# Designs tried in a protein design run: designed miniproteins, single chains. Part 48

Each design is a single chain, and the fold is of that chain. pLDDT is the mean over its residues in the fold that is shown.

## One batch from the design tools (miniprotein)

Design m1660
Fold by ESMFold2-Fast:
Structure m1660 (fold): chain A 86 residues (1-86)
Amino acid sequence: AKKLSKSELEKLLFRGIIESDGTVYGGIRYILKEGGASESTLNLSDIKLLLAFENVVDGELVYDSVSPELVSEVEQALVRYHKKHP
C-alpha cells in the first residue's frame, strides 16, 4: 500500500502532530502525539489511516494486511492530504 513519504513524515514531526515511539525491525515507529490532533489542519481519521501504514496508530502496533476497503479509504485520505499540502 502507498504510505506517507519521508518528507511528509518529517513535516508532520516538525509540526508536532506525530512523534517517534522507538525503532522496529526495518523502520521507525510513529505515533500520534498527545494534543497533536488539536494543532493539525488534517482530519484525525485521515491521520490515523495514514499512520496505520507506518506501523502504529494511537500507540497500537498495526501489522495487519490491508483490506481492499482500507486501501480505498487510505487513497482517499492521501488525496485529501495532498490537496491541503501540495
Scores: mean pLDDT 49

Design m1661
Fold by ESMFold2-Fast:
Structure m1661 (fold): chain A 74 residues (1-74)
Amino acid sequence: MTRSQLLAEGVVEYLSEQPEVASASLDSDGNIVVTGKDGKVLVLPQPQSVEEAFEVLHKGLEFLGLEPPKLPDP
């Protein structure tokens, strides 16, 4: 399993725990597919780094109307 795949699976697991999520999974291309309770679908790219994984997670949570996790200040 690649690091990018592990990061994508971690994002999917986190989003799947949110009450506003109907389902979250990886597609055949390794992209993250999020379905909200309202039936809206968002496709997010597979993260290539930890920083990209946080960006992808932020976009998923924002799509669901949830507060994103606080990013560390530089």
Scores: mean pLDDT 75

Design m1662
Fold by ESMFold2-Fast:
Structure m1662 (fold): chain A 87 residues (1-87)
Amino acid sequence: KSQTEIDKLKKQAEAAGVPIITSHKDIDPSKTYIAGRMSKGFVKNMAPLLGFPENSILYTGSLTDDEFTAALPKVDGILLFEFLIPK
């Protein structure tokens, strides 16, 4: 199931022209990202490590498909760490 969710997300991002960020090295803390399906606790803990403030500009990944599609034009990328999506 997790791989199917990841593949669906990648297709949606590609269709919208938004890059998928799968590595911490590719994150620019001055940019706005959707944190795809990450827990709020994980986002809170990771944001300082990635250089974001605690009240970061990261969108949380609890979005419906419609909400996600509407948010895509407003962000610089999607944070998708495959290990964060449960099977």
Scores: mean pLDDT 62

Design m1663
Fold by ESMFold2-Fast:
Structure m1663 (fold): chain A 90 residues (1-90)
Amino acid sequence: SLKETEEIVTKQFELMIKLAREKNDENAVELYNYVLKKVKDLIEKGASPQDVLEFASLGMSYAQKATNNNDIEKGKKEIEKKKEEVLKKL
């Protein structure tokens, strides 16, 4: 169900944010929060559980690989592109 997908994704992101904060990884924290906000928006707009999970996985990958502000901006741009692709299916 979409509600179960939201709960699972939210818990996963909250855990990753907590771990990133403990490591003082501000870049990862910023990207995780950015992705989580977009995940919630997609769910509100009726995106499928599969599209939400694929979107969340992509966003998590960018957050885990970000090492500087330039990576954050590139990650946000790619995340926005994927969000628009999902929205076009609706």
Scores: mean pLDDT 85

Design m1664
Fold by ESMFold2-Fast:
Structure m1664 (fold): chain A 73 residues (1-73)
Amino acid sequence: SSQQQRLQQLQQELEKLDQLFKEGKHTDEDIFQLVQIRQQLNQPLTPAQVAAYTAAKLRQIGDEFDKLLAEKK
């Protein structure tokens, strides 16, 4: 089924992202993808993944704020 195929694809993507995270080679985009996939698979995040996601989200908010400041003439 398409649902079963989708779940298999998400699990394969998650394995690659989880490996990057374990090696400390992940980007902020990688952690956002990892979190989204785990939520879609109804899998809990580890404390380390929660911390990494929180840090990445704060950087994203900071970047959006910096863009708003740069547009202010």
Scores: mean pLDDT 83

Design m1665
Fold by ESMFold2-Fast:
Structure m1665 (fold): chain A 105 residues (1-105)
Amino acid sequence: SLPLPKLSAAEVVALEFARRIARGETGKLEVEVTESEPDAEELEEWKRLREEIEKELKERGITLEPKVTIEHPNPEVAEVIRLLAQAYANETGDASFEVTVKVHT
């Protein structure tokens, strides 16, 4: 079969958050994905994205920190996922929100 593009852990998390906001759903989020090790160009893009999201959250006065457990081989991608979870918790007001992400390389 033709290989389908693999969604990154961050993309899966973002899509699930968007779905939950649209449906008013709450509760634990558990994500397990297989993704390729990012190359140097992709790492620079993740670093830029992390900095942009962090700046936006600070400008919005975001203070809620959900319980997040991330097993990702790349710390920049892990930080982006954590920031997405923080944004989601503040958007929904759910301070009890828990996220677990496992990534296989």
Scores: mean pLDDT 70

Design m1666
Fold by ESMFold2-Fast:
Structure m1666 (fold): chain A 55 residues (1-55)
Amino acid sequence: MLSEEELLEVIKRMSEFHEKEDDPVELDKKGRELAEEARRREEANPEREPFSVHD
């Protein structure tokens, strides 16, 4: 299960990509890649919390 902060990061990056990239195919590809990256990171560090901007 993704953390709330990781989900927000994915959403934020998707929104910023949306403003730069008008191609929906590229947006979908980027969103999926970010989601997999976030899940992989969470599974790699289930007990280890990564550095947070605001702690």
Scores: mean pLDDT 64

Design m1667
Fold by ESMFold2-Fast:
Structure m1667 (fold): chain A 87 residues (1-87)
Amino acid sequence: MDEEVRHLSIASTVSALARRAEIAAKEGDVEKLREYLEEMISLIKSEEAKEKARELGEKAIEAVKEGDVDKALEYVREMRDVVLEDL
């Protein structure tokens, strides 16, 4: 029960950060996007999951810089799923 409550709290935080990252990506705000992605990475315990999340985060930032918002949203969502699976 205690672990389940902790998991739900972190999952809610990850979902909120991912939503904020999606908004930042839609607005073209690379600085805010990076901040939210880094906060999500900070919640990961596994080094493998951290590396995968960093790669997806950098791809999301590149997509925003290239003007491909749809691609950036895909990478943010994939990164969210990686973080949630590591909880």
Scores: mean pLDDT 81

Design m1668
Fold by ESMFold2-Fast:
Structure m1668 (fold): chain A 70 residues (1-70)
Amino acid sequence: MSEKLREAAELFSKGQTLLEKVRAGKGTAEDAKEAARLYQHASELFRSIGDEEAARAAQEKAEEAERLAA
């Protein structure tokens, strides 16, 4: 369980770094799409361990990243 939580947190952090790069005007649409993928995987991992709040937060961030890629 702790390993999955750590993995989910790492994916969320990587997604956040890419999203911040895109927001700063230094990222590409590909960076935004990658951030969305990372947040989506984090959301799935959070759901698998029963953290519904964290899963929802990651899903909302994935939707935000997808909007920036469009």
Scores: mean pLDDT 84

Design m1669
Fold by ESMFold2-Fast:
Structure m1669 (fold): chain A 109 residues (1-109)
Amino acid sequence: NSSQMRQNQQNLAQADALLQRAEDHLKQADELERLGDVFESAGNYRLAALYYQRAASHLEQAASDLQQAADLMGQVDVAKAEELRAKAEEAKQRAKELKKRAEELLKLL
């Protein structure tokens, strides 16, 4: 079925682009969280909170991209779609934790 093959190929290409974007967001989030940790350890709670909030924003973008990639992969590769949904939920949870950490640090000011 050439029509279904073209649709599957298009969906896989779109999913791959979303995965690349998600990986870039995850890398940026990891570096921003690391910087937040450095500033928190130094007692600079304002900068720590700023970096944690930026890291959380990148994690939320990564989670959205991973969820969209999972939806596109859905019936083509169910196992990969489930893996991507799990990664999206992990990214959402990390974002919530970093936002809470930032809020708690700002209350110390």
Scores: mean pLDDT 91

Design m1670
Fold by ESMFold2-Fast:
Structure m1670 (fold): chain A 81 residues (1-81)
Amino acid sequence: GESYFSAEQQAQLEALLARARAAAEAGDAAALRATIDELLALLGIAPLAHAPDDSLAALVERFVAAVSAHLARRLNAEVPA
């Protein structure tokens, strides 16, 4: 099957997702932000611009938007010209 990640990258992604979940459940915006930056780097996505007063919800929304945009670009690249 098609895979965009090596086994090592998949393990790193799962570890980072677990860290992001733990930070979100703890209400730790700084830890969540740091983990999101690591997730975006692993996915090859540009880091989120710094915004003052980012809430946990705002950080999650911006992360989801960045990943969704990246996935849309990837899917479009698979369409033959």
Scores: mean pLDDT 70

Design m1671
Fold by ESMFold2-Fast:
Structure m1671 (fold): chain A 73 residues (1-73)
Amino acid sequence: SHMEALKKKEEEDVAKGRALGEAAGAQLEAARDDGAAARAIVEALLAEMAKMSEAAKQAATDKLEEAARRIAA
């Protein structure tokens, strides 16, 4: 049905956002002692997020916040 197709697309978009945020978070953890590298990672992430759906952006942001908490701990 139309509703099932929309739900599947949203799930796929969320999965893509989650994967992007997870990868960026891991890169930020690795670059925690290198501010220039961390800045470049954030700039690249923001550019990619600008092209994404709102659901995918939220999923990426949630994963990035998880990484930020680990770096701050």
Scores: mean pLDDT 79

Design m1672
Fold by ESMFold2-Fast:
Structure m1672 (fold): chain A 87 residues (1-87)
Amino acid sequence: MVTLPESEENELILRILELGAEAARLRAEKADPAEIAEVLARIMELIGELTGKSEEGKKYAEKVLEAKEDVEKAEEITYEAAEELLK
């Protein structure tokens, strides 16, 4: 199986954490739902890369972006995606 180098894996983990903090900050500031959705979509892509499920990560990112006018729906999709990608 192709595995990521430890340095690349650690970089992905740190980037996911940074984007998670950014999404939380935007949510607290009541930012534009579309801006929040873009950050959440990027998190899905990176989790997909980290777990070897890049195709699934991209599909969830697209679903999050489709829900860009509804923050609660985008967050719901993000939670579902994280559960599926981390299995």
Scores: mean pLDDT 78

Design m1673
Fold by ESMFold2-Fast:
Structure m1673 (fold): chain A 55 residues (1-55)
Amino acid sequence: SPLDDMIALLEGQRQQLQQQIDAAKAAGDSQRAAQLEQVLATLDQGIATLRAQKA
């Protein structure tokens, strides 16, 4: 379904964003890591909303 396709796409983006957060933390860039974590939190909210609409 279009909803399942959108959720799968966002979950893929979430995985890539997590890799960027991990890289920023490994580099000691706490400011960049915090900014990326805020983006991740917004993405997680969007995924949760779409999953709720599917149920």
Scores: mean pLDDT 87

Design m1674
Fold by ESMFold2-Fast:
Structure m1674 (fold): chain A 103 residues (1-103)
Amino acid sequence: MITKEKLTAAAEAVLAKAAAPPRYKSLEEAIEALKAGEALDTTDFAFALLEALKEENADTILEFLGLHYKVAGEERFKKLLEALGIPELLALFPELVKLIEGL
């Protein structure tokens, strides 16, 4: 089962291994970039996901993921989830896409 703690640890691990810091300073800045049609790289995605998880609001997380899915497209979004290294998250990808499409 995917937990907030497991997602947080995975995002933190991606950031710890990053060669450069995230380009954005907040979730708000990352969301504005997505609204402008700018897809996030793995480091920026991990940072924005971590910030969204800190909000402790499932709707905020789903809105962020939904916006990213629409900007990046299915294949790129799936590759970013794969980069987190959580097999259970990939197993839930079809259900996550259905939730996002329902937003």
Scores: mean pLDDT 75

Design m1675
Fold by ESMFold2-Fast:
Structure m1675 (fold): chain A 90 residues (1-90)
Amino acid sequence: MEKALERLEEIRRRLEARVAELADLPSEEQRRALEAWLERQEAEGDELVRLLREARLNASTNPEKAEEYLRKLAELLGVSVEEIYELAEK
């Protein structure tokens, strides 16, 4: 569990850094650039990034599906959904 949490923490920091870099771009370009970056991570075979992307993209438009992706991520990492929410809210 520790290594999985460390990996999730690193992915979270990378996502936060990327979002911060994109904050100066117009909203439409921010979304497209973030989506392109996440798509590349998925293509490189990182299932954790895929689940995080799906959860994040659905959070505002379909929160029920976002919760399902977070639940799958929690099961894969062997942690609770609450722990993932805590990491995401830091």
Scores: mean pLDDT 64

Design m1676
Fold by ESMFold2-Fast:
Structure m1676 (fold): chain A 74 residues (1-74)
Amino acid sequence: RPLSEEEFEKIKEIVLDTLKKYDPERAEKVEKELKEAKTIEEEDKILLRALLWMAENDPEAYREMVEKIRELVA
């Protein structure tokens, strides 16, 4: 199902908080990209790239983030 605006904002917070914990420089970059995004589709692509990067480069960060997102949308 489509995410609510509130759920989407909370997912952005979870992604950024996880990145700040594991890679603060990347967190700043992703936060800037999200602020510059003009559409929800652009924000989705930015978040997806951050998720894929964590999955490849920090599996523990990715797992923690996915678990928090699952709890949010369950």
Scores: mean pLDDT 79

Design m1677
Fold by ESMFold2-Fast:
Structure m1677 (fold): chain A 85 residues (1-85)
Amino acid sequence: MSGIKESSSGLLMISGVAGSWTTRRRLSPAQAAEAVAAIEAEREQAAEGMRKLAEESEDEEAKKKIEEYRERGVEENRRIADAVR
């Protein structure tokens, strides 16, 4: 149950804190590269964990589901990485 009042429009908040979502001010080439590297590291870690679970399940359906879930995560992480850039 939401008890917090958030009537502040994103427009006003973002304008007040230009540094929060400002790509030019917030995202530097170096910072973007670091963020992408971190996301890629997380992807590899998650993929390995998922693969282990799939192998332990020894179930084709379970493996398929885990792989599909992993593929979705990879695609999503890629989009996030591109957005952070």
Scores: mean pLDDT 59

Design m1678
Fold by ESMFold2-Fast:
Structure m1678 (fold): chain A 97 residues (1-97)
Amino acid sequence: VSEEQLDRDILAALVEIAAAITVNHLRRQAEKTGDPALKEAAERIEALADQAVSALENGDFETAAKYLREAAKVAEEAGDTESARIFRNLAEQAEKL
């Protein structure tokens, strides 16, 4: 395994973990508040994270970073500023590959 492939695989795994945590948090908040916008945000983040992982696997780091920044915006608009920061940091790591 090349160092670049290992870095890519680690970043993809971190994106999947961050998305799973964020989606679970937003879905739980949607259940507590009855706010359908939080459920919509969770579904959008899940789709964006899947697209980012696919882009990483294809070596398209610029596209991966764009999807991760969009996921950060969705998280921030949903009030999850911590997840938004994590997605922005992951986007910066993708741009460094």
Scores: mean pLDDT 87

Design m1679
Fold by ESMFold2-Fast:
Structure m1679 (fold): chain A 53 residues (1-53)
Amino acid sequence: SSEVKQQTKEGFLLLADNTQRVLEGRKQGPEAEKKAIQESKEQQRQFLEQVRS
């Protein structure tokens, strides 16, 4: 459906946003960067799982 295509694009956009979050975390220190990476991975998996259905 059209929603599947939109979800796919939103997933990639979310990945880009999460990358920015990781970069911001890195400025604050290695522990902050690790936290940002973990959160990014979780959000990415959730979004992709919905697209896969």
Scores: mean pLDDT 77

Design m1680
Fold by ESMFold2-Fast:
Structure m1680 (fold): chain A 85 residues (1-85)
Amino acid sequence: MSEEELLKKALEKLTEFADQAVEEKDWDSAATLHAAKIVVELALEKKAKFSKEQKEALLEFVETVVTSDDMEKIIEKANELLSKL
């Protein structure tokens, strides 16, 4: 899978998880997921410059989102990504 395809798949899944968090009134998870979604969108659109560390964290996060259906794990990895920005 190309990096662009991986980012697009992650955006789709992040949108689904963020919508679920809003429906469940889990505002903290919804906020974290929306923040992570913005970072992935900026990377996909090539609108942001990432350091090597930030790029590695982004790819690890995106791979976790694509390979996992565990929302708690995705939230944990989103917080790790956001802490490195």
Scores: mean pLDDT 81

Design m1681
Fold by ESMFold2-Fast:
Structure m1681 (fold): chain A 91 residues (1-91)
Amino acid sequence: AEAEAERLRAWLTGVAEARAEAVRARLLAAGVPAEEAERLAQRLLELGRRIADVAARIWERGEMTPEEEAELGRLDAEVARVVAEAERLAA
């Protein structure tokens, strides 16, 4: 369980890092100021790390609480908002 939780956390963290880098690269290519591109990329990375931490805790414990379900829902909604902001800036 612990090793599986850590593997899930590492995988989700890697996905978050790849997404943040892709968003940063796209924004810079679109002419968005470096400071703004970095802010959005870092926000996505922070959100992805929080999701990875919550997911790892759920796996280690073997159950998901209603509070954790709500937290994951809020984090996912925030990721969608940041991605939508990045898409608007790159348009």
Scores: mean pLDDT 86

Design m1682
Fold by ESMFold2-Fast:
Structure m1682 (fold): chain A 75 residues (1-75)
Amino acid sequence: SEVEEQYREWLARLPESIAEAKAKGLPEEVIEALKEAIEEVAELYLAHPEDLELIRRKNEELLAELAPLVEEARA
């Protein structure tokens, strides 16, 4: 399914995003939040692999929570 493919691509890019964040010197709090977000989405997928809408909503929620932290870190 399209959502499953998008989810797989998203997960594949997350390790690179974390490595890039660490290389750029982002605060530990932001890096930890990114790791926690990955773990939460992974756990949700394992528990409800057929519920792609639930996974999509969780991704949107986590991105909204992380955006202010990343902006603060860059300021």
Scores: mean pLDDT 69

Design m1683
Fold by ESMFold2-Fast:
Structure m1683 (fold): chain A 100 residues (1-100)
Amino acid sequence: SPIDEIKALLEEFIEKLKTLSVEESLELFKEFAAKIIEIARKAGASDELIKEIAEIIHKAMNEAVEEIRKLTDEEEQREKIIEITKKMTEEIIKLLEEHL
């Protein structure tokens, strides 16, 4: 299912972040977000649903950048990226379950 694919991508994202810099983690987040959009499109999501998913992603990226700026420890910055990405992914999964 598209939800199982997104969950698998989230687990892969979290594992990869353990060895990456903060800048590399933000780039991986962008790649992860793009893959979610691709999975949703292939699952038959409407243009309106894709737009809503893109808005959730945009808000999460802005929150990650803002929150990282407040932190000085790289481990805490990585943990904050993971926290925000998990919350974003749960919101997207709920939206897909309601509309697919």
Scores: mean pLDDT 88

Design m1684
Fold by ESMFold2-Fast:
Structure m1684 (fold): chain A 118 residues (1-118)
Amino acid sequence: SEELKRKKALIESFLEDLKSGMKWIIENEENEEIRELARRALEEVERAEEAYKNGDLDSAISHLRRAIELLEELTRLVEEKYKDEPRSVRLGKIFFYRFLVMMGKNAVSLVEELKKLQ
């Protein structure tokens, strides 16, 4: 169906954007603990993408939820590791990480909807 096709395209778009965002953090973040969490979150998104491509929607949801938990931990670490940085710098990082969390949650919602249509 056209609806099914649109949902699949949107899931794939969110997964690509989520991976790109995490790669950007790994390449541009100076704090090694934050980079390590971003690497772990990227690994979980890559596992979710593989599961999704294989039709294992439950595994895809599970890995996406783990990635979201790791991204939420990143927002906490920004306050600890960059407390002496200007507030604008910390808020920029936090807003970006929260944006990635929202994208992850949207991807989970769409995969859950896709599962109900099968």
Scores: mean pLDDT 87

Design m1685
Fold by ESMFold2-Fast:
Structure m1685 (fold): chain A 98 residues (1-98)
Amino acid sequence: MEKLKEAEKAAKEAGAKLSRSRLLVIKVKLKGKGELLVAAGGDEEEAYEEVREQAKIAGLEVLEIFPVEKEYEGEALVVEAEVDGKTWRTAISEEDEI
């Protein structure tokens, strides 16, 4: 909780766009990269489309998208940054694993 607030402050100072919202955490299998965790908003269908779009922007081929196992709500932070003229999105949880 305190650690999440400090991460929020640091990200804001770095110029990243932050929001607190309900997120879906999806596992994505990428060609040549293994598995990646991706944060996406919206419903399950919208989240899957967003993951595919983000992978396309990064030049990555999606082999498989795993079912949504976890939802972040209330205290999850969405960090949005512009990469190559597109919005790149990741999640910061209480565990601050990334």
Scores: mean pLDDT 54

Design m1686
Fold by ESMFold2-Fast:
Structure m1686 (fold): chain A 71 residues (1-71)
Amino acid sequence: PSDAEIDAAVEILALAVYLTVARNQGNKELEKIAREGLDKAVAYYDAGDFDTALETARKAIEEVLKKEKEL
């Protein structure tokens, strides 16, 4: 695999962890943000657009962290 492919896969996995934590804690707002971000990032990854997949996953994680501080 390319470095871009590995970097995207790692960030998608990190986002999946944030989704799992939000879901298990019953935080529906964070669950929604993480799930929507994960669905988008995986779609880009499956299309071979690893740079966009990485950026999408990172932005979703940033949004989860921002919203957690607002709650």
Scores: mean pLDDT 85

Design m1687
Fold by ESMFold2-Fast:
Structure m1687 (fold): chain A 68 residues (1-68)
Amino acid sequence: GSAKTRRASELLQQGKELSKQDPSTQSLLDQSLSEAKKQVDEKGGADGVQSSELLEEQMQKFIDQARS
């Protein structure tokens, strides 16, 4: 896979682990995942790279918010 796909997967894994450690962040994680899916769907099904970039952006925002 591309570096973007790998980074998105790494951030998703980090987000899931963070929610396991602090279940109160689960709703925020769910919102970030829903927003990424909504943006992909609204753009008519972006390719795998574009979907990964959107997921990476939303996961980074979640991690920054959860750690702040």
Scores: mean pLDDT 73

Design m1688
Fold by ESMFold2-Fast:
Structure m1688 (fold): chain A 83 residues (1-83)
Amino acid sequence: KNKEIAENFVKSKEYKDLILNNPGLATFAPPQNIIDGIVSESQISRGLVRYVGEEEAKKLGEKIYNALKEAMVKAGVPESWFH
């Protein structure tokens, strides 16, 4: 059920809007990783380090991860999916 919600989410207008408002999301949290439930704040932050440095990567990674989590919870994925 949660995987089906995630598959529908990555095809939605909400996901397109999320990508436009959160630079780097499509690169560091690609649709397949979202569907498979393997996106983490640390993975996004680690991917950003070489582009923005360690300090900014942590801040930006947290912002991107929280934006994704909020959008997916709103789409019907339970918050426990991210624990």
Scores: mean pLDDT 75

Design m1689
Fold by ESMFold2-Fast:
Structure m1689 (fold): chain A 104 residues (1-104)
Amino acid sequence: MTLDEYFERRLERVREAAKELGLDDDTIEMVISVMRAVGRHVRARVAAGQLTPEQARALMDEFEARVIEALKEAKEKGLSNDEIMERIAQVVREFAARLRAAAA
């Protein structure tokens, strides 16, 4: 499986998890859009030789798990769509820091 195929499979898994949690379509689409942007940055670092495909897959696995965890916590707490997106933004910031460390 190519990195692109692997990444698209992850977007499908997050979409299914979010639907099972009962998130609305607009919130799901915003989360998927954020994950696509992160995936483009990871792929760019692989193309630049800063990450191996194996490292990229492992980092994306961790990122997916953190996103799903954040969505579950937000749903359990009854958070608004804006609060859910703030939680996702925090996960992205933490992941960006890990990505910078892994690429050095």
Scores: mean pLDDT 82

Design m1690
Fold by ESMFold2-Fast:
Structure m1690 (fold): chain A 68 residues (1-68)
Amino acid sequence: MTLEEIRDAILAADKDGDGILSRSEAKKVLLELGFSEKEAKEILARVEVDGKVDAALLLAEVAAAVEA
């Protein structure tokens, strides 16, 4: 999985184009990228603030997870 694929998936989920995803949109992206529900929940716990996810923080956490 490349950073380009991760970025494209995040941008596709960010329908508003504001760089902020809902929790549901972020979870869907993580599942589409091949993460399990448990792994997606763990990543979301690190980047979610008040039910919202910053796309840049999500990209950074997913990139770190795939390089581990």
Scores: mean pLDDT 78

Design m1691
Fold by ESMFold2-Fast:
Structure m1691 (fold): chain A 55 residues (1-55)
Amino acid sequence: MALTPEERELWARIAPLLSQGLSVKEVAERVGVSQSTVTGLLDRLGTGELTPPPL
């Protein structure tokens, strides 16, 4: 499934941080969102419900 514009913007911000090996907590703190927002997006990506857009 496609990401919403908000999820796509969030993915563009968190993907480089995850590639650096940061934890969900560190990513959430650096992006300025809650950990539940980050984990919710990652869970939906991990279950295959969402496909990450190209960066």
Scores: mean pLDDT 71

Design m1692
Fold by ESMFold2-Fast:
Structure m1692 (fold): chain A 66 residues (1-66)
Amino acid sequence: DYFQKLKEYLEELRKKLEESIANLKTARDQVDALLKRNSDYTAELNKRIAEMEKKLAELQKKIEEL
């Protein structure tokens, strides 16, 4: 079933995106601990996390609709 394979592929992409988000959150926390005054880099990471979380939500909705 093509749609089942597509759903599995999207599920794998979702898991990879979740891992990437987790890695960025860890990087943010490490930056906060070591370089609390580097607000520009922290803001950049927060923006990227928010964008990826939005994409994750959209991907989850698409998977549910398959």
Scores: mean pLDDT 86

Design m1693
Fold by ESMFold2-Fast:
Structure m1693 (fold): chain A 51 residues (1-51)
Amino acid sequence: SLSPEERERLEASIEAGIYYLQGAVALMLGEPEEAEKYFALADEKEKEAKL
């Protein structure tokens, strides 16, 4: 089974990817301020995913 630390890092990594995708979609829809918020959330999750 996955350790709690490994599970937490994996979840953070997945969430970062989802937020990056949401940001990209916002850019495609012409909403750069919305995209910036999602990219900031993605960066936060990437930080959580680090060893």
Scores: mean pLDDT 83

Design m1694
Fold by ESMFold2-Fast:
Structure m1694 (fold): chain A 94 residues (1-94)
Amino acid sequence: MAIEEIKKRIEETDNLGERVLLGIVLSIFEEMKKLNEEGKVTDETKKRYLLEILRALGMTPEELKQAEKMSLDELIDKVAERLGIPREKIEEVL
């Protein structure tokens, strides 16, 4: 799962900035997993949380406006690319 990959990277990094950024991303994924387990997740909810991850990863307001027009599949690919985590690991949290 993406959560386990991010936890491992946090434990292995000596960079404070990377640790803080990965901690924010981890919190977003943990909240998504909890909502999914409660049956409260829609495709719109998934899209919103993926956009928050992209914001945390340093997307500009203009890039985020373009990302809001993307499909769920395109957002999953973009998050996977920016985190360097396989798409399948992102989909397991959704």
Scores: mean pLDDT 80

